# Ledger of designs, part 19: designed miniproteins, single chains

Each design is a single chain, and the fold is of that chain. pLDDT is the mean over its residues in the fold that is shown.

## One batch from the design tools (miniprotein)

Design m666
Fold by ESMFold2-Fast:
Structure m666 (fold): chain A 109 residues (1-109)
Amino acid sequence: MVTFSDEEAEELARALREAAEAGKKNGPDASIQVLRDAAERFRAEGRTRLASKLYGIAEALKQIRNGLFDTPDGPRELDPDAFAKVIRETSDLPEEVIDALRELIKAVN
């Protein structure tokens, strides 16, 4: 896995926080759209790593929304703290990005 610079980590965390705010106001589809819009912007700027990571997060949220975790139409809540712990132990993402992901998961539950 490629190490992010401090600036790239801050930009990734910012995009995740913007997606979380959109999700709190307009639901999980709004979070997914904000992540995709940010990914397209970073791609246009040549920031392919940031774009790819945001596309991956948007796709993961879409799969969660579509009931991959076995509830037909109940709000299947992920534990944001348990999720953040797994990501922290299994990835080299900076703590600010992990914290932003935790907030995003809270917003889409």
Scores: mean pLDDT 71

Design m667
Fold by ESMFold2-Fast:
Structure m667 (fold): chain A 60 residues (1-60)
Amino acid sequence: SKEEAIKNFEKGREVSEKFLKEYEERLKRGEKPTVTQQVVYNLYQVILETSKAQIKRLKE
């Protein structure tokens, strides 16, 4: 259902926001990411933006 879809995308947004915040805090402490970690960071950015776009579209 539409409400279930919204709830699932909101969960995806929350998980992605938490991961990105923790990753960026580690970078601020001077940690150097591996190539694999950078790929994962990029994937979570895509998940976050996709989740936000889908929530907006479904709530219109």
Scores: mean pLDDT 87

Design m668
Fold by ESMFold2-Fast:
Structure m668 (fold): chain A 57 residues (1-57)
Amino acid sequence: DYEKKLEKIWEEYKKKNTTDTSDPKATEELFKEVKEHILERAKKLGVTLEEIVKSAE
């Protein structure tokens, strides 16, 4: 369930973004890691992040 995982990750990061912002660089690093990982997976499947978001909408 790739889509479900994506939604959960997005929701969690959103929540964290509002609650804790003490170390922005730490958040950026985590965000980059997750983003790259998702992007790589999407590339393998031949689907773009935009398409996944569209489907969820």
Scores: mean pLDDT 62

Design m669
Fold by ESMFold2-Fast:
Structure m669 (fold): chain A 76 residues (1-76)
Amino acid sequence: GSMERDVEALREAADTLIRQIKAANEALKKGDKSAEYHLKRIREEYEALLQAARDMGLPDEVIEELKKRFEEALKE
């Protein structure tokens, strides 16, 4: 397949996970402990996404960018 399409699909998946991280972080700030469970599952999903990118042979720069986006979202 096209590398461009693969990168686009992964970025769209990353955008979805980042939105979920932000929602879970807001819930945690309000004292909703169930958001800890959701954050753990989202972390597992982003790790799987990064592994899929490696398995597809995407450039290290793309993988690093995705990782940085997740790390930044998780700190917010």
Scores: mean pLDDT 82

Design m670
Fold by ESMFold2-Fast:
Structure m670 (fold): chain A 58 residues (1-58)
Amino acid sequence: PEEIESVRKRGDHYLVTVKTTGRTFMVRDDDDIKEIGKLTGISPEDIRKAIDEYLKSL
């Protein structure tokens, strides 16, 4: 998604960097995705899509 700059896997979690804030968030589960959505205004579906696209690129 356009709002997500990058996704990286680190151990058992993902690091998601948001373009608008330049901030990196740790994603361990779906609750983390929902929280990031609330903090950034990005839909949880778009955050999940960014992680899925990263996984498909591996």
Scores: mean pLDDT 80

Design m671
Fold by ESMFold2-Fast:
Structure m671 (fold): chain A 98 residues (1-98)
Amino acid sequence: SEEEKINEIRKLFAEVAKQLFEVAPLLSPEDRARIQDLLDKLYELISDPNATKEELLNVIRELKREVERAAEKHGIPQEIRDKILENLDKIEKVVEEL
């Protein structure tokens, strides 16, 4: 059901937010603020019953790009980077199935 998919997105979002919080001390203030802004936007869209699939996908894809950039720039271990990106890919897949 759509409700079950939204609940799955919420659970995956919480995991991504936790993972990004754990790596936040390794980021610059600017990259941390940018990633936090995208997390806040994604949370707002997930909580909005009128949010479109396209809006969700756009923010998810932007967040993925910013995470990849920040991870490379700040030398975040590949295993941690891959775990975050895997969870973002899972969110993207569920959103595409809405």
Scores: mean pLDDT 88

Design m672
Fold by ESMFold2-Fast:
Formats: C-alpha cells, structure tokens, sequence
Structure m672 (fold): chain A 67 residues (1-67)
C-alpha cells in the first residue's frame, strides 16, 4: 500500500511524512524512470543532490512494486 511505502521510506531515508508522500506520489506517477526535470525539481525542493533525489525515487518505485 502507499501508506506502507511512505512509512518505510521515512524509516529508511529520514524524510518527513510530507517529503516521503511527495517522493512516493512521483514514483507512482513516473515509475523507476522519472524525467530529469522531475528529479531536478525534487532535488531543489528537498535540498539534496539530483543523484540523491533519483535514488529516493528509484527506492520508492521498488517499494511500490513490492507492496
């Protein structure tokens, strides 16, 4: 479930609930291959690198495929 994916992402990454929900929503919409624009926008909003944002989105996509 999305709620479980949010909870696991928070536990594994230290993101707030709002941040984890945004990452999960983007992963649900774009899957494991989000456009570079989406990755860059998320990186700016979270204050992290684009590489870190891509890893978060890939991790969230994997959680959604498992749950």
Amino acid sequence: SEALAVALLMANSGLSEAQAREVVALARRYGANPPDEVVAALARRLGISPEQARRLLEGAATLLETL
Scores: mean pLDDT 83

Design m673
Fold by ESMFold2-Fast:
Structure m673 (fold): chain A 69 residues (1-69)
Amino acid sequence: SREEKLRRIEEIVKKVLELGKERGDQVTIDLAEQLRKLIEKAKKGLLSDEQLEQWLRAAEAILAEVEAR
């Protein structure tokens, strides 16, 4: 559902932020903050279901890349 996708992206943001802080990686921290702003936009209904799905895929890819570093 749309709500489940939003919750998953929020979980990814928290994890990316945690990893960035753990490593002292300001670029990763800034990326998490940008993703957080996109969550707020999505919660205001400014993203279609298709856009939210694409955004979830992008967030999962970001998490995988950050975890691999």
Scores: mean pLDDT 82

Design m674
Fold by ESMFold2-Fast:
Structure m674 (fold): chain A 79 residues (1-79)
Amino acid sequence: MAEEIAEEAARALGLDEERKEEIRRLLEETEAALRAGDRERAIEAYLRAARLVAEAIPDPEERARVLAAAEAAAARARA
Protein backbone atom coordinates (compact mmCIF):
# COMPACT_ATOMS: atom_id res chain seq x y z
CA MET A 1 0.00 0.00 0.00
CA ALA A 2 2.61 2.59 1.00
CA GLU A 3 4.74 1.64 -2.03
CA GLU A 4 1.71 1.86 -4.33
CA ILE A 5 0.70 5.31 -3.04
CA ALA A 6 4.28 6.61 -3.34
CA GLU A 7 4.56 5.17 -6.88
CA GLU A 8 1.29 6.83 -7.99
CA ALA A 9 2.31 10.19 -6.49
CA ALA A 10 5.75 9.96 -8.14
CA ARG A 11 4.17 9.21 -11.52
CA ALA A 12 1.60 12.02 -11.23
CA LEU A 13 4.06 14.63 -9.89
CA GLY A 14 7.25 13.57 -11.67
CA LEU A 15 9.08 12.78 -8.42
CA ASP A 16 12.58 11.33 -8.56
CA GLU A 17 13.42 7.97 -6.95
CA GLU A 18 14.96 9.55 -3.82
CA ARG A 19 11.84 11.62 -3.03
CA LYS A 20 9.62 8.61 -3.75
CA GLU A 21 11.69 6.49 -1.31
CA GLU A 22 11.37 9.17 1.41
CA ILE A 23 7.58 9.23 1.02
CA ARG A 24 7.45 5.41 1.02
CA ARG A 25 9.48 5.21 4.26
CA LEU A 26 7.23 7.76 5.98
CA LEU A 27 4.11 5.85 4.89
CA GLU A 28 5.68 2.59 6.12
CA GLU A 29 6.43 4.32 9.44
CA THR A 30 2.77 5.40 9.58
CA GLU A 31 1.62 1.79 9.05
CA ALA A 32 4.11 0.45 11.63
CA ALA A 33 3.01 3.05 14.20
CA LEU A 34 -0.66 2.20 13.60
CA ARG A 35 0.11 -1.51 14.13
CA ALA A 36 1.91 -0.62 17.38
CA GLY A 37 -1.03 1.54 18.56
CA ASP A 38 1.11 4.71 18.49
CA ARG A 39 -1.42 7.14 17.04
CA GLU A 40 0.69 10.28 17.50
CA ARG A 41 3.72 8.77 15.76
CA ALA A 42 1.45 7.62 12.91
CA ILE A 43 -0.05 11.11 12.53
CA GLU A 44 3.40 12.76 12.55
CA ALA A 45 4.77 10.40 9.88
CA TYR A 46 1.63 10.83 7.75
CA LEU A 47 1.82 14.63 7.92
CA ARG A 48 5.51 14.56 6.95
CA ALA A 49 4.68 12.39 3.91
CA ALA A 50 1.80 14.70 2.94
CA ARG A 51 4.11 17.74 3.17
CA LEU A 52 6.66 16.12 0.83
CA VAL A 53 3.90 15.34 -1.68
CA ALA A 54 2.48 18.88 -1.42
CA GLU A 55 5.93 20.44 -2.01
CA ALA A 56 6.02 18.68 -5.41
CA ILE A 57 2.64 20.14 -6.48
CA PRO A 58 3.22 23.24 -8.64
CA ASP A 59 -0.35 24.61 -8.26
CA PRO A 60 -0.53 26.54 -4.95
CA GLU A 61 -4.31 26.02 -4.65
CA GLU A 62 -3.98 22.24 -5.08
CA ARG A 63 -1.00 22.22 -2.68
CA ALA A 64 -3.07 24.04 -0.03
CA ARG A 65 -5.98 21.63 -0.61
CA VAL A 66 -3.75 18.57 -0.09
CA LEU A 67 -2.26 20.03 3.10
CA ALA A 68 -5.71 21.01 4.43
CA ALA A 69 -7.04 17.49 3.74
CA ALA A 70 -4.05 15.93 5.55
CA GLU A 71 -4.49 18.23 8.58
CA ALA A 72 -8.22 17.43 8.68
CA ALA A 73 -7.48 13.69 8.57
CA ALA A 74 -4.95 14.12 11.42
CA ALA A 75 -7.48 16.07 13.53
CA ARG A 76 -10.12 13.39 12.90
CA ALA A 77 -7.64 10.66 13.91
CA ARG A 78 -6.93 12.47 17.20
CA ALA A 79 -10.65 12.69 18.04
Scores: mean pLDDT 76

Design m675
Fold by ESMFold2-Fast:
Structure m675 (fold): chain A 66 residues (1-66)
Amino acid sequence: SLKEELVAFLKEAIDRGEKRVVIDLPELTDEQAAALGEALREVMPYVEEKGLEDFEVEIRAARPVA
C-alpha cells in the first residue's frame, strides 16, 4: 500500500541519518494525504527511538507529467 511504501521510504532515510526528506507528488489527492498522514504517525515513534529531534518532511506537488 502507499502507506507501507511511505513508511519504508521514511525509515530508510532515517537509517541513513537524513534529517530532511522530500516527497514529490504530481497532485495530492485525499487518499494520498490520508496515507501520508498515517505513515508520518507510524514513523514518528521510530524517529524518537533513533534519537533524531529535528527530522523534517517536505511535500512538493509537482506539475503533472504526461
Scores: mean pLDDT 73

Design m676
Fold by ESMFold2-Fast:
Structure m676 (fold): chain A 58 residues (1-58)
Amino acid sequence: KEKEFMKKAIEHLLEQAKAYLERGDVERAKRLVEQAISLAKKYNDPELIEKAKEILEE
């Protein structure tokens, strides 16, 4: 299903963002999180939006 596929893609972006934060690359991590938030808003998934915000707060 397209929605399930997109949710997995958003989760993959968040995993990449976490990896960049682990390496100290905040600029790349922020860009990936912003992209994930944009997609999560488009698919009306508030849980993914909150998860993305939490990554930036760490």
Scores: mean pLDDT 78

Design m677
Fold by ESMFold2-Fast:
Structure m677 (fold): chain A 96 residues (1-96)
Amino acid sequence: MAKELLEEARRLIEEARELLERGDYEGALELLERALELLEEAMKVISEEQREELKELLRELIELGKEVMRAAPSLVLRAIGLILRAIGLLLDLELE
């Protein structure tokens, strides 16, 4: 279950990157928000071996969210919300 959630989140993050390259910032943000939901679910069932992959995906999601924030002023509040949620999960993983 956790592996499938991480694999789907990675797929959504890669699709979001492609949409950002095409200038589809709203589509990219929607995919990043869906990826974050999968990572939140993965966190409930993740093994110790999968923690580093989850941290990697959260960091990638944060960086792409920052790109949306810089490029699309109309989406800045949604992008900030996404980034803060992802940072919160990353800190929770680090501070255990």
Scores: mean pLDDT 85

Design m678
Fold by ESMFold2-Fast:
Structure m678 (fold): chain A 111 residues (1-111)
Amino acid sequence: MSDAKLGRVLASLGKYEEALKYAKKALEKDPKNAYAWNVLGEVYLKQGKYEEAKEYYEKALSIDPKNAQAWNNLGEVYLKQGDKEKAREYYEKALSINPDNEKAKKNLEEL
């Protein structure tokens, strides 16, 4: 398993310190690893650190602007901050890139 993928699994289990360790390790090997930047965003979003989460998702999108998951996750940050209009725009952006993005579909339906 790659360090970035291991970081994602650890984040999903709530092991945020370990998730950050492995995501940072992936970035030390490749600072253009958009997936690792997206994992950092997910950890900070789960911790309620919305401004830091935005910065990391924007970094992921600067590397890979067709990352539907990062667009969806950026939408979730805006929703947590009460900006439903931007959340909708970013969920729609995620679906325009990947129409099968189940998370973005669900987020739009619940909006």
Scores: mean pLDDT 86

Design m679
Fold by ESMFold2-Fast:
Structure m679 (fold): chain A 70 residues (1-70)
Amino acid sequence: DLDEEVKLIVGHVFAVQKGQLPSMTREELLKRAREDPSLREQLLQSYEELKETDPELAKSVEKLVRKVLE
């Protein structure tokens, strides 16, 4: 699901900026999120938090990620 992958990646970007998660490759992130439901939930929550805190940044990062995945 492209929409879910975009949200996971955006959530990861925000979590890295907050110092809560290390930076990692897109491939590693998506694999780990698939294997670890707790990480997947954390990434989705991080996406929601960014969207609430800075909707403009969330939208710009989401557009960039979506273009890369296309």
Scores: mean pLDDT 82

Design m680
Fold by ESMFold2-Fast:
Structure m680 (fold): chain A 73 residues (1-73)
Amino acid sequence: SEREREILGQGLSAVGAVVSASDTEALARLAAIQAEIRAGAPFETVVRRLLELAEELGVPEEELRALRESIEA
């Protein structure tokens, strides 16, 4: 959906803002998540993978709120 694309875009932007250009491993993981989104992977699966990477990189919770809430029960 359009809203799902907006939420994923915000999450990708937040992660991208903290990833160093020299961090090849983090960039590869981000690229893999972007490829999964383009391939039509399930929204919940992609959100969980993106949140895991964001948490490992120390992205502030405020920037991840919409992404996290999108999969809350």
Scores: mean pLDDT 80

Design m682
Fold by ESMFold2-Fast:
Structure m682 (fold): chain A 72 residues (1-72)
Amino acid sequence: KELAEQLLEGGKWAYKGGHYDVAADAYIKALEIDPGNEEAIRLLEEVIDKMPDDHPRKEEYRAKLEEFRAKR
């Protein structure tokens, strides 16, 4: 759980810097470790919404978000 928290902190720093793909990757890794982490789910949703619609990985991140929501 400490590792998941470190990933969330790293993702928040990336998000603040405008690195939305790095932030999304960090939040996904946190959810792989702690799938019940509601904060990580909300942060992943927020970063996906901030990504450009033409971002090559936006659809992949959206699919991962739905997977984690359904797994609950």
Scores: mean pLDDT 80

Design m683
Fold by ESMFold2-Fast:
Structure m683 (fold): chain A 65 residues (1-65)
Amino acid sequence: MEEIERDIGVALAEISVAVAKIALRNGEPKEEVIEWLKRQAERFREMGYEEAAKILEDAIKELES
């Protein structure tokens, strides 16, 4: 069932990135959005959702650059 867990993790990561982008467009503080994404990435790493964590880490890098 690793495939299903991977797919769920990726979907949740993609939703998290979409929520972050919407929050930024609506004027949420960039620092708060980045911190939230970092917490999500750390949690996905702890759960073993490596692809999900990578999606969030890539989004964080994009926002920090």
Scores: mean pLDDT 80

Design m684
Fold by ESMFold2-Fast:
Structure m684 (fold): chain A 83 residues (1-83)
Amino acid sequence: SEKEKNLIKALFLANSAIVAAELGDYETAIRDFEGASEYLRKAGFEKSAELFEKAVQALRDGNVDEAIKLAREAIKVAIEEYK
């Protein structure tokens, strides 16, 4: 389904972004979190999309640990929204 395809794309980008953030590649992390949020909105997962938008803002504010925490919560919420 389109919903499942968009969720898979979002989760792939989200995991890529978390790794990039942990390695200090914040430009890639921001881009991939923004991509994850876009695919989640296309899938109808508004709550998880908003959490990734907060993760992007945390990275822009220099709060890397908060961004990773928000991103991990967003992944959890997306999986629960799909079930």
Scores: mean pLDDT 89

Design m685
Fold by ESMFold2-Fast:
Structure m685 (fold): chain A 74 residues (1-74)
Amino acid sequence: SPVERFRQEAERILAETRARLAQSTDPAEKTRIVVEGLSRLDALARQTIAEHPELREEVARLRFEYVDELQALL
């Protein structure tokens, strides 16, 4: 389903962000890594909603959860 695809891609963004953070020791670089992850998640949500407008509310709720997860990494 489109929701399942969104979840899988969002999980990939989160996992890649965590992996990049684990390799960084620079606070400024860590901030850039998380901001990049947030931007990727926002683009994914916008694209998913554009393709499936009927899922706007569900995708927005899932996006909020992943935004919280990414922000918690700072």
Scores: mean pLDDT 89

Design m687
Fold by ESMFold2-Fast:
Structure m687 (fold): chain A 73 residues (1-73)
Amino acid sequence: IEKAKEENYIKTTENIIKMDPEFQERVEKAESEEELKDIVREALRKYGGLTDEQIDKRAELYAKKKVEERKAA
């Protein structure tokens, strides 16, 4: 159940980033998990409608998944 919620958060965050070409490019150029989290937090704050806690949680999950995908490539 928890894993399904995390996958949904990652998917939603990915869609928000794809809506803005600037944030998508910044994510692709990011070299560290911390840099990815910072970029995602900015994108989610700009999108609006989320609490700081929701932003931090989604940024952490997305950044971690992105780093793992890059290691697999």
Scores: mean pLDDT 78

Design m688
Fold by ESMFold2-Fast:
Structure m688 (fold): chain A 115 residues (1-115)
Amino acid sequence: SERERAISLLEQTAEALAKIDPEAAENVRKLLEYFREHPDDLEAVFDYAIELALKNGRITPEQAEVLRRALRDAIARGELTPEQVASLMATIVTAEVDFPSYEEALAALREWAAA
């Protein structure tokens, strides 16, 4: 399932990051735990991912606002159902849509970590 694939990708990402960036690995692990507890509330999972990145200085407050607005704008347009938004957010949070490979997801996370 999409949920199982998302969980597997997050687990693999945390494992690879543990040797390179232990703080990023911990954040991915926390996101994974939160996703397991709230699998159908992906807006909350997405917000939690943003809060973890913001708390650890990996994104700016301005970037956090842009990400939140983009999600709300997509929902407001009525182009996506809540179920489609949930599926899309799960995929984005696991870097499956924008980063089709595990290594590309790690590169994106490293760039966020460097900011």
Scores: mean pLDDT 57

Design m689
Fold by ESMFold2-Fast:
Structure m689 (fold): chain A 63 residues (1-63)
Amino acid sequence: HMEKISDKEVARALALMAGALQKRVLGEENPEAIEKIDKLVEEALSGDVETIREKIREIFNIE
C-alpha cells in the first residue's frame, strides 16, 4: 500500500527494530556486538530495500 515512500519507511523501521532487538539479546554481555549491529543498521538505512533486507538478515546472524 502507498507505494510512494511507505515501502522504504517500513523496511527502515524493520531494520531499526531488528538492530534494537538483537542488541537487547546480545548487548548485555557483549558491547562490541552492539557496534557491529549498529554498523549493519546504518548500512541498511542508507541502502535500497534489497540492501535493507540483506542487512536485517546479517543483524540476526550476529551472536
Scores: mean pLDDT 73

Design m690
Fold by ESMFold2-Fast:
Structure m690 (fold): chain A 72 residues (1-72)
Amino acid sequence: SERVARIVAAELMAVAAEFMGELLPEKKETAEEAARLAREAAEALEKGDYEKAEELMRKASELINEVDKALL
C-alpha cells in the first residue's frame, strides 16, 4: 500500500541520516535533526496526516542535502 511504502521510505531516510551523522561528526546535529524529522513524518503517515508528512519529509531531505554538500 502507498501508506506502508511511504512509512518505510521515511524510516529508511531516518536511518540514512543517522549513519551520515556518524560519518561526519561536524554535521552530526544536522543529520540527527533530519532523522528526527523523518521519524516524525512516519508518525504523521501512521495518523493519516499526509500533508504534514510531506512537509516533514521535504525538510528532512533539505537537511540531508546540506550534509551531502559537506562531502564535496
Scores: mean pLDDT 83

Design m691
Fold by ESMFold2-Fast:
Structure m691 (fold): chain A 70 residues (1-70)
Amino acid sequence: MEEIRKELLERARKVYDELKAQGKSDEEAFNEALREVARILRELVKQGKVSEDEATRLGNAVAVELRKRL
């Protein structure tokens, strides 16, 4: 679970940084990064790699960490 959380956070940060480099606002970059994380988590739930409860907790943890960049 910790490995998945770290990978999701790294992906979210990459998406955020790329969108910021393109001139998107903090809010737009943050929302798009979280949408990407949600997409990945839905796929992991479908594959049976994480539960729905684990996906919710991981998504919230990534959102909290990414928000610290704002």
Scores: mean pLDDT 82

Design m692
Fold by ESMFold2-Fast:
Structure m692 (fold): chain A 91 residues (1-91)
Amino acid sequence: LRERLAEAARRYAELSAELMLAQGASREAAEAALAKGLEEARRLAEDEDLLREEAKNLGISEEELLERALAQLEAQVARLEALLAEARAAA
């Protein structure tokens, strides 16, 4: 689950950067956004204590928290893919 979450977060960061470029943002701004997103994805894969604390605060298991986060992130990736396809079609 943590590896799948990190992969989905990386894909989200990549698509967000591509969408920014397609919408006329500078390469510098897109690269900064990508770097931030990739760092956040790496942190999600490595920070076991953060995930454990959040799960306890919500009263759910760490696995359930990861499954919810993955489903939410995969939905966001699908939305970004649709937006990027629209931006490309408009070009």
Scores: mean pLDDT 76

Design m693
Fold by ESMFold2-Fast:
Structure m693 (fold): chain A 106 residues (1-106)
Amino acid sequence: NAKKEAERLLQMGEFYLRQGKYDEAIKYYEEALKLDPNNARAWLNLGRAYLQKGDYDKAIEYYEKALKINPNNARAWYNLGLAYRQKGEVEKAEEYFKKAEEILSK
């Protein structure tokens, strides 16, 4: 029940994210996570919304939460790298891009 509702909220968040409505997307992802806090996809998408808003610190925090749940998520590693690159942390970004590539090559 709660997981199905969380999935519906997640899909609504993704719809708003694609429309560039980042604050609306964030609202839906936060509601999804209240219902299912172990939903790695919801944490990943919340991170993506903050990345698109330019809030790189929050993006990093939420990507790290997604990776704690699913450490083999290559996209989360890649997006973590993008956030660090935007902060000017080029060496950290390269390390995380390499982790994403390693997962995809195995």
Scores: mean pLDDT 88

Design m694
Fold by ESMFold2-Fast:
Structure m694 (fold): chain A 65 residues (1-65)
Amino acid sequence: AKELLEEALRALRAGDVERALALLEEAKRSGQVDPEVLDSTIAALRAGNVVAAEAGLRELLESLE
């Protein structure tokens, strides 16, 4: 899960929103991450809110420390 979230953040920073979404959905299937924060992050990306999505990804990564 942590590795998928780190790759999603890298993809998002590179402007690859489609890859970031795919990695987030794969992290959701793992069941190892907070589903509410993850779902909010996915919804933000689908709405084009990249700033909110990056904040959500950082929160998820910090929760896994």
Scores: mean pLDDT 80

Design m695
Fold by ESMFold2-Fast:
Structure m695 (fold): chain A 96 residues (1-96)
Amino acid sequence: GKKKEIEEARKKAEEAEREKREAEEELRELEKEEEEAKKEAEEKKKEAEEKGGDPEKIEKEIESEIASRISGAKIRKVGAEVEAELNRRRAEELEK
């Protein structure tokens, strides 16, 4: 029935809002981790130069790892935001 569909849409909107908040928190943690990773990359780059390793390869690997995780979290945040909006609109339309 219509009432059950409204309740399901509201529940999905609430779940998506929670996922959005979780992704926002993950992004804050990843931004802090990115700053620390840049410092660690610089230290490891210097160590590689002293030991005859490939400093550019080490820097790129560390930067690629954190960038990938940040991109994933941003995609999850946007997806959750869109899902929350769509389910909220669905509940409103069903109430008409």
Scores: mean pLDDT 81

Design m696
Fold by ESMFold2-Fast:
Structure m696 (fold): chain A 94 residues (1-94)
Amino acid sequence: AAPVISNLTATQTSSTSAKVSFSWTDTSSGPVTFTVNAYLDGKFVARKSVTTTSSTGSITLTGLPANSTYKITVTARDEAGTSAPVSTELTITE
C-alpha cells in the first residue's frame, strides 16, 4: 500500500523559514519520497522534497513571508503509489 503519514507538524525556524516534521508507516519496503507544498490563500508558494528510508522525516521550507498563515501539504510516494495529501497549518510570526 501507499505510505501513511502521521504526526505532521510545522514549526517556524526563522522569519521566512519553517521545519516540517512527520512520521510514516508503509507496508511496502524501500525508500519513500515526500513532497511538501506550502500554500498561502490557495496559491502555491514553496515546494521541497526528500527521499528517506527512516520512519521519520523532516524538510526545511524557505522563502516564506513573515506574519502569514500557510497550509502545508505532504504527500508520500513509494513503488506502490502516492498517498492522499495530509495537511497542517503553519503561522509565521515576526
Scores: mean pLDDT 77

Design m697
Fold by ESMFold2-Fast:
Structure m697 (fold): chain A 55 residues (1-55)
Amino acid sequence: MEDSLKLGRELRKKAEERLKKVFTDEEIAQLNSATPEERKKKLEEAQKKIDEYES
């Protein structure tokens, strides 16, 4: 699958995997059951922590 939409989804999936590095399994499960807006906000918070760890 060569379309850029697929690539975007894979990037988000990897971001979720990185969430597991900074959050517990239970918190990740709650993110998956939460509203898309809540999930997006948590992903942004995790991204900041990942950036710090990767630094």
Scores: mean pLDDT 67

Design m698
Fold by ESMFold2-Fast:
Structure m698 (fold): chain A 64 residues (1-64)
Amino acid sequence: PLSVEQALALADRMVATFRRREGLSEEQVAALRARLRAFVAANPDATRGQLVAEAFRIYAEIVA
């Protein structure tokens, strides 16, 4: 599993990637960041794969 520091760093990198690639608004970026950080806080033993899957799930909800 990722350390909390590694998970938060990955979350921030994924948010930056979605912002750049998908053209998310500042509100959408804030929502994605908040939800991912909440997921990391609730799931400190989450794997990289689980964090990546959650990021895509949250992104899909934000742009629905």
Scores: mean pLDDT 82

Design m699
Fold by ESMFold2-Fast:
Structure m699 (fold): chain A 62 residues (1-62)
Amino acid sequence: MIEELEKELEELLSKLPEEEQEKILTKAGEKEYELGVKEKLSEEEATKKALEYAIEEAKKKL
């Protein structure tokens, strides 16, 4: 599941300029940190939600 989300994100990001890729990845990392530290989610759950967030952000830029 996580590997599938990572592949989908990579495919979407490859269609965007490098600047937008960096911005989305930075936001995803911030989201993962917030979910893990503030919301006390497991590492796996935080990673999944952060990837889903990044995928939606990438789709909005396309």
Scores: mean pLDDT 79

Design m700
Fold by ESMFold2-Fast:
Structure m700 (fold): chain A 66 residues (1-66)
Amino acid sequence: SEYEEKAEKYEKQGEIAREKGDLETAIRYYKRAAQYYGQAALETGDYEKYGAKIRRLGEEIQRLKE
């Protein structure tokens, strides 16, 4: 899925930003990744697979919020 590929790209960029301590940028990329995983779920119907990825990203975003 094109949406899954985009989501994985943004998730990796979020991880890199987090490693550099740029929490605001990390949150932005994780939100973009979750958005694209959501689009992948709608396109494919694989709500279990993409729902798990979205939940994990949501947890990371909450951990990074001040």
Scores: mean pLDDT 87

Design m701
Fold by ESMFold2-Fast:
Structure m701 (fold): chain A 74 residues (1-74)
Amino acid sequence: MSEEEVEKIKEGIKKIAEEGGKASGKPEEMAKMGELAIKAVEALAAGDEEKAAKLKKELEELGLKLAKELGIET
């Protein structure tokens, strides 16, 4: 993964997080998910598979919790 590819992916993640935050009314939680996703991409680019796997798991757990919370709040 090149530095240019990492930057493009990070840009995409930020855009999705911003749009998701506006749509859900939870911009801080969506920004936090975006930050975790960016850190995971950076870890992969650095060749740190172990750190990337840990960050991916945290992102999945956070995503599942947010989806469940939104489902029970409505």
Scores: mean pLDDT 75

Design m702
Fold by ESMFold2-Fast:
Structure m702 (fold): chain A 64 residues (1-64)
Amino acid sequence: MMPSVEKLLEELEPKVKASGDPVLLADLEVAKELLKEGTVVAEVAAALTLIGIDFDLKYGLITP
């Protein structure tokens, strides 16, 4: 019932690309690099980054 971090990434990637927001695009690339590290700490950091992207896409908030 909890989505995997990889599943969240694949769902958000096309939405981020469609938005054209350079901040969201940069955050998406950071999340991809964190997932490649293969550690639990990096996976948690990637998950938090992707959750932030999802929130910004849903509510139209840009990081101040």
Scores: mean pLDDT 74

